# Designed miniproteins, single chains: the designs that were tried, part 102

Each design is a single chain, and the fold is of that chain. pLDDT is the mean over its residues in the fold that is shown.

## One batch from the design tools (miniprotein)

Design m3771
Fold by ESMFold2-Fast:
Structure m3771 (fold): chain A 80 residues (1-80)
Amino acid sequence: MEAAIERNREGLLRLAETAEKLGEKEAAEKLRRAAELAAEAARALAEGNEEEARRLGEEAEELVKEVEEAAKKALAELLA
């Protein structure tokens, strides 16, 4: 599980970098925050706080969903 959280963190940081290069500052900030929550989840797991790790992971996932929803809305506006 810890390795999976670390892999997710690396993926989120790469997405944040891409968003920043595209001028999508808000998306980049949300993705970086999600990466930080993933790191906190890994820390909580290492400390034996499995419940806290799960909650932090869910918060990170919610931020990613917000970025996905904003991207879908932006695409719909461009294609309308």
Scores: mean pLDDT 76

Design m3772
Fold by ESMFold2-Fast:
Structure m3772 (fold): chain A 91 residues (1-91)
Amino acid sequence: SFEELKAEAEARVEAIAAGLPQERRDALLNLLRELLSLAEEAKLSEEQIRELIDRFLERARELARITDRAEWQAAAARLAAELTEEIEKLA
């Protein structure tokens, strides 16, 4: 179900962000939630949502290694824009 996919994705993001400041953990979780809401509104299949989650988690691991605040914000904004565009193309 969508709710099970969302819960699993959130748990995996929390694991990736475990060593990060709370602000960055919250930012990643909020971004994931926004993207999943867009995907549900766009009527993506569960398979497409799983692929979206896998791509998000891969990129989140890369973001977790960024120490500079400005670089983090820029990378997070790029991730949001790229995955939003992908969802729109799949709709």
Scores: mean pLDDT 87

Design m3773
Fold by ESMFold2-Fast:
Structure m3773 (fold): chain A 63 residues (1-63)
Amino acid sequence: SREEMKEYAREKAKELGLELSEEEIERIVDFALGWKKGLKLPDEMLKPLIELELYLLERERLS
């Protein structure tokens, strides 16, 4: 569910040391859901897409 994906994103952000607002977590999850739908990816890709968005955000903040 969307709520499970938000919780997953919060836990992964904390593991990466990223301080994210609830609005940022929601945007990450909504982005992953949008990519899944647009590219017709299976549900199993949601968590990898969330992890990718967090990784890209971390790299942007370190740049």
Scores: mean pLDDT 80

Design m3774
Fold by ESMFold2-Fast:
Structure m3774 (fold): chain A 71 residues (1-71)
Amino acid sequence: SELERLRAEIRAAAAEAARALAAGDLAAAIEALRRLGRALEELRRLLGDEEGVEKARRLTAETLAALEAQR
């Protein structure tokens, strides 16, 4: 149940970030990526250091930093 909730949150936040980026809405994209990062951190705490989760966390953090630098 908790794992299902986190996967749904990750999917929703990723979709929101993609839509915001496509629309050029940097503020919405930054907020969606922050939510994505938090959900991925919770997932990492439940599953441990899984390669896919850690890679996703790194890419999310790098994308967030790049977008914040544009504002």
Scores: mean pLDDT 83

Design m3775
Fold by ESMFold2-Fast:
Structure m3775 (fold): chain A 81 residues (1-81)
Amino acid sequence: VERLIQALEEAIKAFKEGNVEETLRKLDEAASIAVELDNQGRLDAGVLLITLAMARRAVKQGKYDEAIELLEFALKKAREL
């Protein structure tokens, strides 16, 4: 779970700094970690993976407020595990 939280925090930081490429890379990393944790029975990744996909789309479309809300929601959900 700590690696997932770190990847999400780094994605939020990169996005706030305007680094779209790094944000997308960290979102892909977070999704991979979420799938790994789901396969280990430690997490039901369904909602989180949908949230990360929506965040990725918002980032690519330059929808700053929507992207931040989705990223922060994903981080909150990861911390509640």
Scores: mean pLDDT 82

Design m3776
Fold by ESMFold2-Fast:
Structure m3776 (fold): chain A 83 residues (1-83)
Amino acid sequence: DLAEGARRAVEAARRHAVEVYGADPERVAALGERGAAALAAAAEAGDERALIEAALELARGLAAEAPGDEVAREEIAVAEALL
């Protein structure tokens, strides 16, 4: 399940940014909501590439809230592997 795999990678990056790097949970939640909407739209369109691109954009946004987060970079790479 591409959507579930992408959501899992994004969820891990979000959690790591807040718990390890002290990212603002409200800002991270807003990014998550925007990303979830993009993922849902791509899933409804049946576009696997759009699903992964939406997940990658969200993951990159989350990584920006925790600069130097190597785990976030790894999770972006995992999402890219789903392409």
Scores: mean pLDDT 69

Design m3777
Fold by ESMFold2-Fast:
Structure m3777 (fold): chain A 55 residues (1-55)
Amino acid sequence: SEAELRELAERLGMSVSQVRALLSLPAHLMRGLLLRNAHASEEQVEAVLELSATL
């Protein structure tokens, strides 16, 4: 949902449009980018993947 996207964007330090672009990527590229970002822990990566599967 839009509210979940906004919350995730704030948690990752990204804009909503950047999060939408991220969620459009294949899972392996998404994991790689998030794990190399200082704002993303392994738990946050799992949360993004779960949200991606729901959206």
Scores: mean pLDDT 68

Design m3779
Fold by ESMFold2-Fast:
Structure m3779 (fold): chain A 86 residues (1-86)
Amino acid sequence: MTVEEKVAGLREAGDNLVASYDAKADALETQGANLRAQGDASTPEERAKLHAQADALFAQATAYRNISAEARAGYDKKAEELEKEA
């Protein structure tokens, strides 16, 4: 296997992992936004509950975004280190 093929494989693996976490974060953000909108149309008591649920989903989405960013940085670093061996 060439260095170029190994680098391409690492970048693809990193991109796939990042895409997976970003997709999960996107889904949670969409669900959170929908709950927030539903809360805005509800009674004050139900609004507080739905907004709290939305905030929890946004916090989880932020955690996945952070994991995604760390994964990208890690795979990019590994790919760069291999490119220097060429």
Scores: mean pLDDT 85

Design m3780
Fold by ESMFold2-Fast:
Structure m3780 (fold): chain A 62 residues (1-62)
Amino acid sequence: GSFEELEKEIEKILLEEGKDIYSEEEAKEAARAAADSAYENGVSLEEAIKRVKESLENSKSS
C-alpha cells in the first residue's frame, strides 16, 4: 500500500543521502516515524518524499 511504499522510499533516501547521519537501523526507524507522521497528517507520498529530499540535500552540503 501507499504507507509501505512511502516507508521504503524514505528509508532508501535516508540510507543513500543520510548514511553519515543515520545507521541502517536508525534510517529504518526514522523512515517509519516519517511515514507514520505523513499518513496521520494526510501528506501525499509525493509531498513527503519531496520534503525528506529537500531536508537532506540542504544538510549534506555541510
Scores: mean pLDDT 73

Design m3781
Fold by ESMFold2-Fast:
Structure m3781 (fold): chain A 80 residues (1-80)
Amino acid sequence: SIIEKIEQKLKELLKKIKELIKEGKYEEALELLDKFLEEIKPLLDPKILQSIIGLLIDIIEAVPEEYKEKVKKILVEKLS
């Protein structure tokens, strides 16, 4: 289904963001996250959001404390 294809693509991109975080490339990871959420915003429905919310939480947990507020602001601005 189209939802399964979107979910798979989103998981792959979120994994790439987590890899950037592991490499200490926090600014690049946040820029990629911001761009990604902006691009998917018009396609975002409750089912798609539910499928990726765990991965978004993982990203918040993976960044250093000083970046957590920046990530939360991006999520609030793009998902509200």
Scores: mean pLDDT 76

Design m3782
Fold by ESMFold2-Fast:
Structure m3782 (fold): chain A 86 residues (1-86)
Amino acid sequence: TLYRPSPLLREVLEKVGATEDTYTLGEILSLIGVYLLEENLVAPLSDPHLVDLRGTLLGELFGVDTVDMMDVQAIVDAILKHTTRV
């Protein structure tokens, strides 16, 4: 199944070089992983599952200051709120 990202999600994906109109959910998750790595948001070790999103486009997209990377369902739900199924 393909999903078309919202303008804000597309802006996040474009920061990692993504230029497609539609993506699979797995592709979006992979691109968000690259975004977290490139913005140096991966791991301060006080809680290895929590990521500080304050001041980032991804934080604006999710509407939260922190995200638990082990809560895959919450991450998927946040992404799907910013996509249209094609």
Scores: mean pLDDT 72

Design m3783
Fold by ESMFold2-Fast:
Parts: sequence; structure tokens; C-alpha cells
Structure m3783 (fold): chain A 67 residues (1-67)
Amino acid sequence: MEEEAKRLEEEALELSRKTAQDLSYLVDAMNKVTELYRLDPEKGAEVARYLAEQYARGVAAAKAAAA
């Protein structure tokens, strides 16, 4: 279980970083954060905040590209 939580944390963080570059990864990132939250609510909440920050960066970049 601890190894599974660590694996999900690493996967969720990777998908969160990808969301900043490509918003199409958002749903996959949210799903992994949800799985992590079920195993480790503290880590899940931390990664959820990180995902929110990466999503905001991705949205800002998309708006900048649109003029």
C-alpha cells in the first residue's frame, strides 16, 4: 500500500506538470489525484493544490497565445 501511494503520487505529479503544457491532461491528472486521495488524503490534498496551480499556469499560457 505505501509503494502504491508513492507510485500514484509520482504519476499524479507528472500528469499535473503535463497539464501546465497541455490542458488535455487535466482529466487524467484529476483521476490520479482522486486515487491518491483515497490511499493518502494528506498527499492527495497536497497534489490537488499543485494540480490547481499547474492548471492556472496552463490557462494563463493559453490566454496569452490567444492574444
Scores: mean pLDDT 81

Design m3784
Fold by ESMFold2-Fast:
Structure m3784 (fold): chain A 60 residues (1-60)
Amino acid sequence: SEREEIKKRMLEAIGEILRAIGEEFEAELRGDEEARRRARERLEEARAELRRLEEELKKL
């Protein structure tokens, strides 16, 4: 169903959020400012996608 497809995409977005958090933490420990910036950007994109999917799910 459309609801189940959206939920699957939400789980994927959550996985991306967790991955980006880990990448930011690793970059900070290494002092890699460029990698940390990229990880923060990926985190914001993943959070925005999750919010969009949550709103789409509510419309069903």
Scores: mean pLDDT 87

Design m3785
Fold by ESMFold2-Fast:
Structure m3785 (fold): chain A 76 residues (1-76)
Amino acid sequence: MEEARKLFQEGGLKREQGEEAYKQGKYEEAVKLYEESARLYREAAELARQAGDPKSAEVAEKLAEESRKNAEKAKA
């Protein structure tokens, strides 16, 4: 539980940093931060699922997909 929560929080921090980089026109930096956010959220989802918390896993999966889509937008 501790590890899943930590990864989820780190994913959120990277997402915020990616959003800030995007607003500053630093698109390459935003892509890297969003991709890192997506990876952290996916890991959090897997750990939550293993811990028997499918609802938290679903939330983390949705956030991972949003971060991945934000990375794609920053590449355009």
Scores: mean pLDDT 84

Design m3786
Fold by ESMFold2-Fast:
Structure m3786 (fold): chain A 57 residues (1-57)
Amino acid sequence: MELLREAIEKDIEAALLYMEVAVMKIAGSEDEEEIERLREEAERLEEEARRLREEAE
């Protein structure tokens, strides 16, 4: 049960980072390094959440 909750928390964190990236792009931010960093962090969290879900099942 805890693994599934942790996976959901990681998915929420990833979604918030993707939203931040989207907002930065809409705002016309040209900070490609920061955008890439946030995207990579979001992808890492999604991968972690996926592993936790697989472990929970």
Scores: mean pLDDT 80

Design m3787
Fold by ESMFold2-Fast:
Structure m3787 (fold): chain A 70 residues (1-70)
Amino acid sequence: ADELLKKGEEAYKNGDKETAASYYLQAGIVYAQNGDYEKAAEAFRKAYEATGSKVYQRAADILEAAHKAR
């Protein structure tokens, strides 16, 4: 998961926003499956920043709420 996030950041830095979003989405899914909702939300926020798609923003908000429910 951390490696997928880093690959997404590298793709974003290189201007490949679609590849960056793909890696961020994959990282977010893996983090969420492992119960790491904070990092999952971060990955989906980065996907939103790369694409502007509100779907990723909503996913991040839901995961952030799950993390805060402590």
Scores: mean pLDDT 78

Design m3788
Fold by ESMFold2-Fast:
Structure m3788 (fold): chain A 92 residues (1-92)
Amino acid sequence: GGESAGALIDAIETALSEGAKVTVSVEGDTLTIVAEGVSEKSKEAFRQAAETARAQGAEVTLEEEGDKVTLRVSGLSPTGIAAVVLHSIGLS
């Protein structure tokens, strides 16, 4: 447990370290992460996070548009969602 949240946090950290703008929103049990100004390294981190979440049984949609990534994840635990949200706003 927690592998999906950890992978998502790692992807967010990678994007933020490169100066990307990261926005996280939650609607029900669905977490949406939008990262703008991402490098190929950040895109690879989001791809890895998507595959980790899928391997743990989450439903994942990943969209890449130029330097923008949109990742939608359903089926994370409430604790996992909270961890990703807190990390995205720099409270870690």
Scores: mean pLDDT 79

Design m3789
Fold by ESMFold2-Fast:
Structure m3789 (fold): chain A 86 residues (1-86)
Amino acid sequence: MTLEITISGLSDAEIEQYLREAERLRARGLDVEVELSGDTMRITIRGLSVEQEVGHILRAIGLELEGARVTIKREGDHTRIYIDKR
């Protein structure tokens, strides 16, 4: 399965936090790609189990409850999560 997370409205501190998280996931053997454009970051993770995917979705819902806008789109084995903190 492939999980793609796009986050908009990030501070410099949040960008550094997510870059460290991406490095942590790569160190665990996951295929992780990161694209940064201004305050927007796109993280693509391949090889996730269904349990890991559900965990990321639950976290994204938690961010929505904390004032972020979250949209989840599923297309076969590809899940896209859009988080807007603006």
Scores: mean pLDDT 77

Design m3790
Fold by ESMFold2-Fast:
Structure m3790 (fold): chain A 86 residues (1-86)
Amino acid sequence: SFPELEELAAKYTEEIRELMENDTEENRKKIIDIYAEAYGLSEEEKELLYKLYKLYEEGKIEEAKELEEKLLKVIEKRLEEKKKKA
């Protein structure tokens, strides 16, 4: 387990829940920023997450899924690497 990340995730989960109650572009960006901080995403990776949300919003499901797969691989790499050092 990664105790520090679990504590941060618990705190962020509450903030994310509040933001999700009001689905605005501003709140989506705040949620993305929280995920980026929690998973240690770069600015480039955060930009991919913004693109992912826009693709789903535009109904471009196939493009969104392809981008989501790429983003998930990045997050999985970072999470596994941090678990190895915990």
Scores: mean pLDDT 67

Design m3791
Fold by ESMFold2-Fast:
Structure m3791 (fold): chain A 60 residues (1-60)
Amino acid sequence: MEYLEKGKKYLEEGKYEQAVLWFGKAIQEDPNNKEAWKLLGEAYEKMGRTDAAKQAYEKA
């Protein structure tokens, strides 16, 4: 998915806020995309948002 790949690119660049935005868009298109939820959790974890990361991992 286009949004998922864009989120991955920002995550690799260390642009975690942008990564969260694009993973959020991927989840809006497909809420059952477990990979998007996992990567959203990873992005939140990198930002130190531990509670948000745990909630995202729960959906993965």
Scores: mean pLDDT 83

Design m3792
Fold by ESMFold2-Fast:
Structure m3792 (fold): chain A 69 residues (1-69)
Amino acid sequence: TSPSREERLALGVVSSFSEETGMEVDTSNPLKALEELKERGKTDPELRETLERVTEEMRRALDEAEAWR
């Protein structure tokens, strides 16, 4: 029930993706929202590239935050 590292990563990714692209994303289930974005990315290379870049940025940010824990 507490947010896992994966759930925090997914929330960060979908929130940043939504802000950058202007797309509405359901943040109530960030893991599901991230999976849906990945599925859409299979037919949309621009969406996939943006999602991959945002995911990498959020992963780096979480790694830095974890190091200061």
Scores: mean pLDDT 76

Design m3793
Fold by ESMFold2-Fast:
Structure m3793 (fold): chain A 116 residues (1-116)
Amino acid sequence: MVSLVESGGGTVAEGGSVTLSGKISGVDFSESLISWWMQKEGELLQFVASIFPDGKKLYDKRYEGRATISVDYSKKTAYLDLSNLKKEDTATYYVFVSSGKEHVLAFGEGVELTVT
């Protein structure tokens, strides 16, 4: 069974920075697509960033230059570093894993970020 547990949310000041963490177990982390998604209250789930097994990274335009996705394969943890936070970044953030080899597609339960 795959498990995704996010942490590192909470309340952060506008203009500040935060690191969100997602621990992933039950899937081959090194062969998986890992991404971060966000959902604002009453809105659709929106893409933030992804990292592919080959190390390629993709960012949504709204987060380009403000977000950095990274992976620690030894700790099986994905990170999303957000800088120059805006009140509009207030959302629940989800780590997502996809593995075609293991037929796994899963979201975590989400971590809440409030920018004041």
Scores: mean pLDDT 84

Design m3794
Fold by ESMFold2-Fast:
Structure m3794 (fold): chain A 62 residues (1-62)
Amino acid sequence: SVGQEIYEKYGEEISKAAENKDYKKALELMKEAIKEAEEKGDFETAEVLKAIKENFEEESKK
């Protein structure tokens, strides 16, 4: 599925960035993942990724 392809491509790097509190890198990777999901027509995966991105943006303010 498109969601699986995106998680295989970006998932490990996003997880490592978030674990290290490197929210700038996590947000950059999330933005690219969202764009690919939308371009491939998987709007459900894109919405899930947008919710996660919002959480990273909130954490980056703390």
Scores: mean pLDDT 81

Design m3795
Fold by ESMFold2-Fast:
Structure m3795 (fold): chain A 65 residues (1-65)
Amino acid sequence: MSAEEAIAAAEEAGRRAGEAMESGKLSKEQGDRAVDLAVRAAILAGQGRVEEAMELAEEARRIGE
């Protein structure tokens, strides 16, 4: 997995969480947690910590489902 793929996964997870909050599918608490995880994933990917970044992005994605 590349850092670019990890960043893309984090961005997608954050976008979905935002949309789910706006539609009422996620509570503010759930959405805030998913967005926080997505932001942290992007930061870790930028640091070259791609495996950790992907784990956080996947957690954010699961919250949005």
Scores: mean pLDDT 81

Design m3796
Fold by ESMFold2-Fast:
Structure m3796 (fold): chain A 61 residues (1-61)
Amino acid sequence: SLLEKAEEEVRKRVEELPADASDGEVNRVVQEVVEEYGITDPAVALKIGNLAMKILDEKKA
């Protein structure tokens, strides 16, 4: 699905960020993926943002 592809892309891009990446850097990645995949539903965009933050937190652990 489109959401699954967007989630995979967010995972790849967040994994390329340093472990000390700022929330602003993560938000930029989320915005780029949302725009690239044409996601217009705010609830879907929020789910992708939450996934990105979860991946960053896992890198810090």
Scores: mean pLDDT 81

Design m3797
Fold by ESMFold2-Fast:
Structure m3797 (fold): chain A 74 residues (1-74)
Amino acid sequence: SRAERLAEETRRIKQLVDEGKFDEVEKLIDEHLARAREARKNGDIETALDHETVAAIGRMYLALKKLEEERKKK
């Protein structure tokens, strides 16, 4: 289902963030945003929202991890 696909993608991104693979996560976010732009151009709003949701969650995980590391650096 759509929900299962979104859950799988977000879980994958969180795993990469937890592993410190930030460059790989940033590439995945960029790929999802590119797919979202293409879907919007084609009038496929549902697919665009799915990709935008994954990208937003990925950015949230990156921001939280970066904030955690900055706080530890003092």
Scores: mean pLDDT 84

Design m3798
Fold by ESMFold2-Fast:
Structure m3798 (fold): chain A 72 residues (1-72)
Amino acid sequence: DWAKELIEKGLELIKRGEYETAAKAFEVAAKLLEKSDPKLAAEAYRLAAEAYEKIGEYEKAKEMREKAEELE
């Protein structure tokens, strides 16, 4: 599943300190999973929010958290 591969890649990017690319990977994965696996999509949105916070993108992080809450 490409969405799950994006989550795995995002986690690798976090370990390397590449937070911006990781955030984008998690956001894309979350969008792909919204209809098929809403719980995993919510988790991916939360991971994107954490990555956006690491780079000071607080408004984007808030958007990601709100999307996660809508799916729970």
Scores: mean pLDDT 86

Design m3799
Fold by ESMFold2-Fast:
Structure m3799 (fold): chain A 69 residues (1-69)
Amino acid sequence: SKEEELEKIKESLIKSGKEGNLVAVQAGIHELLKSFDKEEAKKALEEALKEIDNPEIRKLIEEQLKKLE
């Protein structure tokens, strides 16, 4: 289902974000924006931001969320 696919991408993005893998996080953001609508992608990124402490990853996600306004 789309919900299962969204959750898997979100979980992968969170894991990569916790590992500080900027390239993997950028790829995850791209897949969210490609495969889901703007509101679904925004919500997933907001949820990921709550789980990730890495400041470089947080900045990347925050900048992307600002573009989705």
Scores: mean pLDDT 86

Design m3800
Fold by ESMFold2-Fast:
Structure m3800 (fold): chain A 74 residues (1-74)
Amino acid sequence: MEEKNKQAEELLAQGALYLNEGDYKKAAELFEKAVKLAVDPKLKKDALLGLGKAYELLGDYEKAEEYYKKAEEL
């Protein structure tokens, strides 16, 4: 359980790096993996917020809103 959360934290950090580099598609892929691995609801929320931001920056506002809503419900 801790191992999965640790992997999710590492994916979150890498996703944030790709967001800063402007590779929003790669950031979204990493945040999606973080959501799937995260067992801690707070880590899952952070990953969902990252997904929302990545899709917002990609211009996919419908997906961005969906992920922001999921994060708010956690």
Scores: mean pLDDT 84

Design m3801
Fold by ESMFold2-Fast:
Structure m3801 (fold): chain A 86 residues (1-86)
Amino acid sequence: KTAETYYTLGLMFYNMGDYESAIYFYEKAIELEPDNAELYANLGRVYYKQGDYEKAIEAYEKALELDPDNKMARSWLEKARKKLAE
């Protein structure tokens, strides 16, 4: 499935430290599966690694809106908020 392919590519580029490509492919996956909380959580992680804490917060908030029990997204959201405050 195309969404799964984009998600896999996003993960590969993230693991290689190519955050721009990771964002591109995660956004393509989100276009196909806009209600997939995991995609928003992964997008948030990439923004966090780039230092774009405002976009990281937005992505993690969307992930928690879709999946309120996502402990990882909540933890990263708190980290991003602390970074933005500094």
Scores: mean pLDDT 86

Design m3802
Fold by ESMFold2-Fast:
Structure m3802 (fold): chain A 63 residues (1-63)
Amino acid sequence: AADAAAQARADALSTEARELAGIPFVKKIKEKGEENVTLDEMDEISKEAAAEYQRRRAARAAA
């Protein structure tokens, strides 16, 4: 029961991280077109999403 709750939270946070990565990726695709998005740009988007996720996590810790 307790472990299930902890994993549910981890899953929710994982979903948030995925959504944060997905939003800028979709924006990039819309702006440049899907074929013009390089692996390098995908990596940059992923790093930006990770930074944003860490900011949100830090904000929660500060609250």
Scores: mean pLDDT 69

Design m3803
Fold by ESMFold2-Fast:
Structure m3803 (fold): chain A 75 residues (1-75)
Amino acid sequence: AVAAGDARAQFEAGVEALKQGKYEEAIEHFERALALDPQSPLAAEILRNLGRAYSKLGKFEKATEYFQRAAALER
């Protein structure tokens, strides 16, 4: 579906932004990816990357929350 393709594109853009140190941009892309396909097989990986981005911004409480949510999805 179009939505699933858009979600993957947002995820890939988020990973690239994170790699370039653009942490706020990465967060926006990852949040859009989750909004477009909340049940994506990528959801756990997106949540881990959100945790990493928030950690880089010094928002450790938010980072911990996202890491815990990712772990819950991984079973």
Scores: mean pLDDT 81

Design m3804
Fold by ESMFold2-Fast:
Structure m3804 (fold): chain A 83 residues (1-83)
Amino acid sequence: IKELEEQIKKDPNNAEAWFKLGLKYAEKGDYEKAIEYYKKAIELDPNYVDAWKALATIYEILGDYEKAEEYLNKAEEIEEKLK
């Protein structure tokens, strides 16, 4: 976490660093912060498929299957577009 926070301080537009920070908070069970940081990664890079998939996974864990399906469909749509 500290290393990722330092990366973000140097480059706040680093979508990968925001995504990785989201993963660390998800590992801790802080799903609210994980969602916030995954959304930040997507805001910076809307084609960041792994961030869309991570959002789907978090919403599935939270029991929001409708949101989980929505974000998973977005990830799949972007993957097809990138082919």
Scores: mean pLDDT 80

Design m3805
Fold by ESMFold2-Fast:
Structure m3805 (fold): chain A 77 residues (1-77)
Amino acid sequence: MEAEVEALLEEARRAIAEGDEAAAEAAWARLTELMLAHPERAREVLLRAYEAAAEAARERGDEETAAAAEAAIERAR
């Protein structure tokens, strides 16, 4: 699971940065399936996903999405 999660997070971040929304959504869908298979780890995976999304959003200049993701991380803590 861990190696798969890391690979999917990297794929999603890169797709978002490149503006490939279809690829980003596909990667997030696969991450969701992994979280459903391992619900005890869902929070950890979600936090990592939010961090990756915030980074990619900032690279695109989407400050609103980046701020929302960072707020979600703080609330989940």
Scores: mean pLDDT 75

Design m3806
Fold by ESMFold2-Fast:
Structure m3806 (fold): chain A 88 residues (1-88)
Amino acid sequence: SLEELKQKAIDLANKLAKSTDEDEQVELGRELIKTASEIVEKATPEQREEVLATLDKIADLVRKSKNPLVAATVEIGLATLKAILESK
């Protein structure tokens, strides 16, 4: 299930990178943060480094978004989730 969530997050990030519709960009950003949150909640201590690497890949894709405000908001959310994962 963790692998399914990771793949879903990568797929959402790729869609966000290509999307040109504002409503779709907002929905994709929201769903991506929700999915990333589920990944962080599910991650065991043994999977921490793997999940951190996945969040970094997602952030790289998010930066390619044509909507700078959505990209910035999602990046802040991902940075917060990384901090939570590293603190536990």
Scores: mean pLDDT 87

Design m3807
Fold by ESMFold2-Fast:
Structure m3807 (fold): chain A 87 residues (1-87)
Amino acid sequence: AAAEAGRAAGEEGAAAGTGAAGVAAARRAGAAGAASGDPAEAAAAGRAAARGALEGGKKSGSGSEAAAAGVAGIGAGVDAALAAGGL
C-alpha cells in the first residue's frame, strides 16, 4: 500500500542519516503512491514518509534535516496526486 511504502521509505531515509538520501526516498514514496491512481493514498504515503523521517531525525538529533525530507515527500506526493487526479 502507498501509506505503508511511504512509512518504510521515511524510516529508511532517517536511518541513512537524512539529507539527500532521505529526501530522495520520501519523494519516491510519494510518486509511487500517486502512480497507484488514488490521491488519498498518495497523500497518506507522503505523510507517512514525513512521520518516519521526523521520528528518525529526532532520535539522531537532526530534526531539521528530517523535516526537510518529510516536507519534500509530502510535496511530491500531493503534487503527483493532483496530476494523477487531473487537477
Scores: mean pLDDT 57

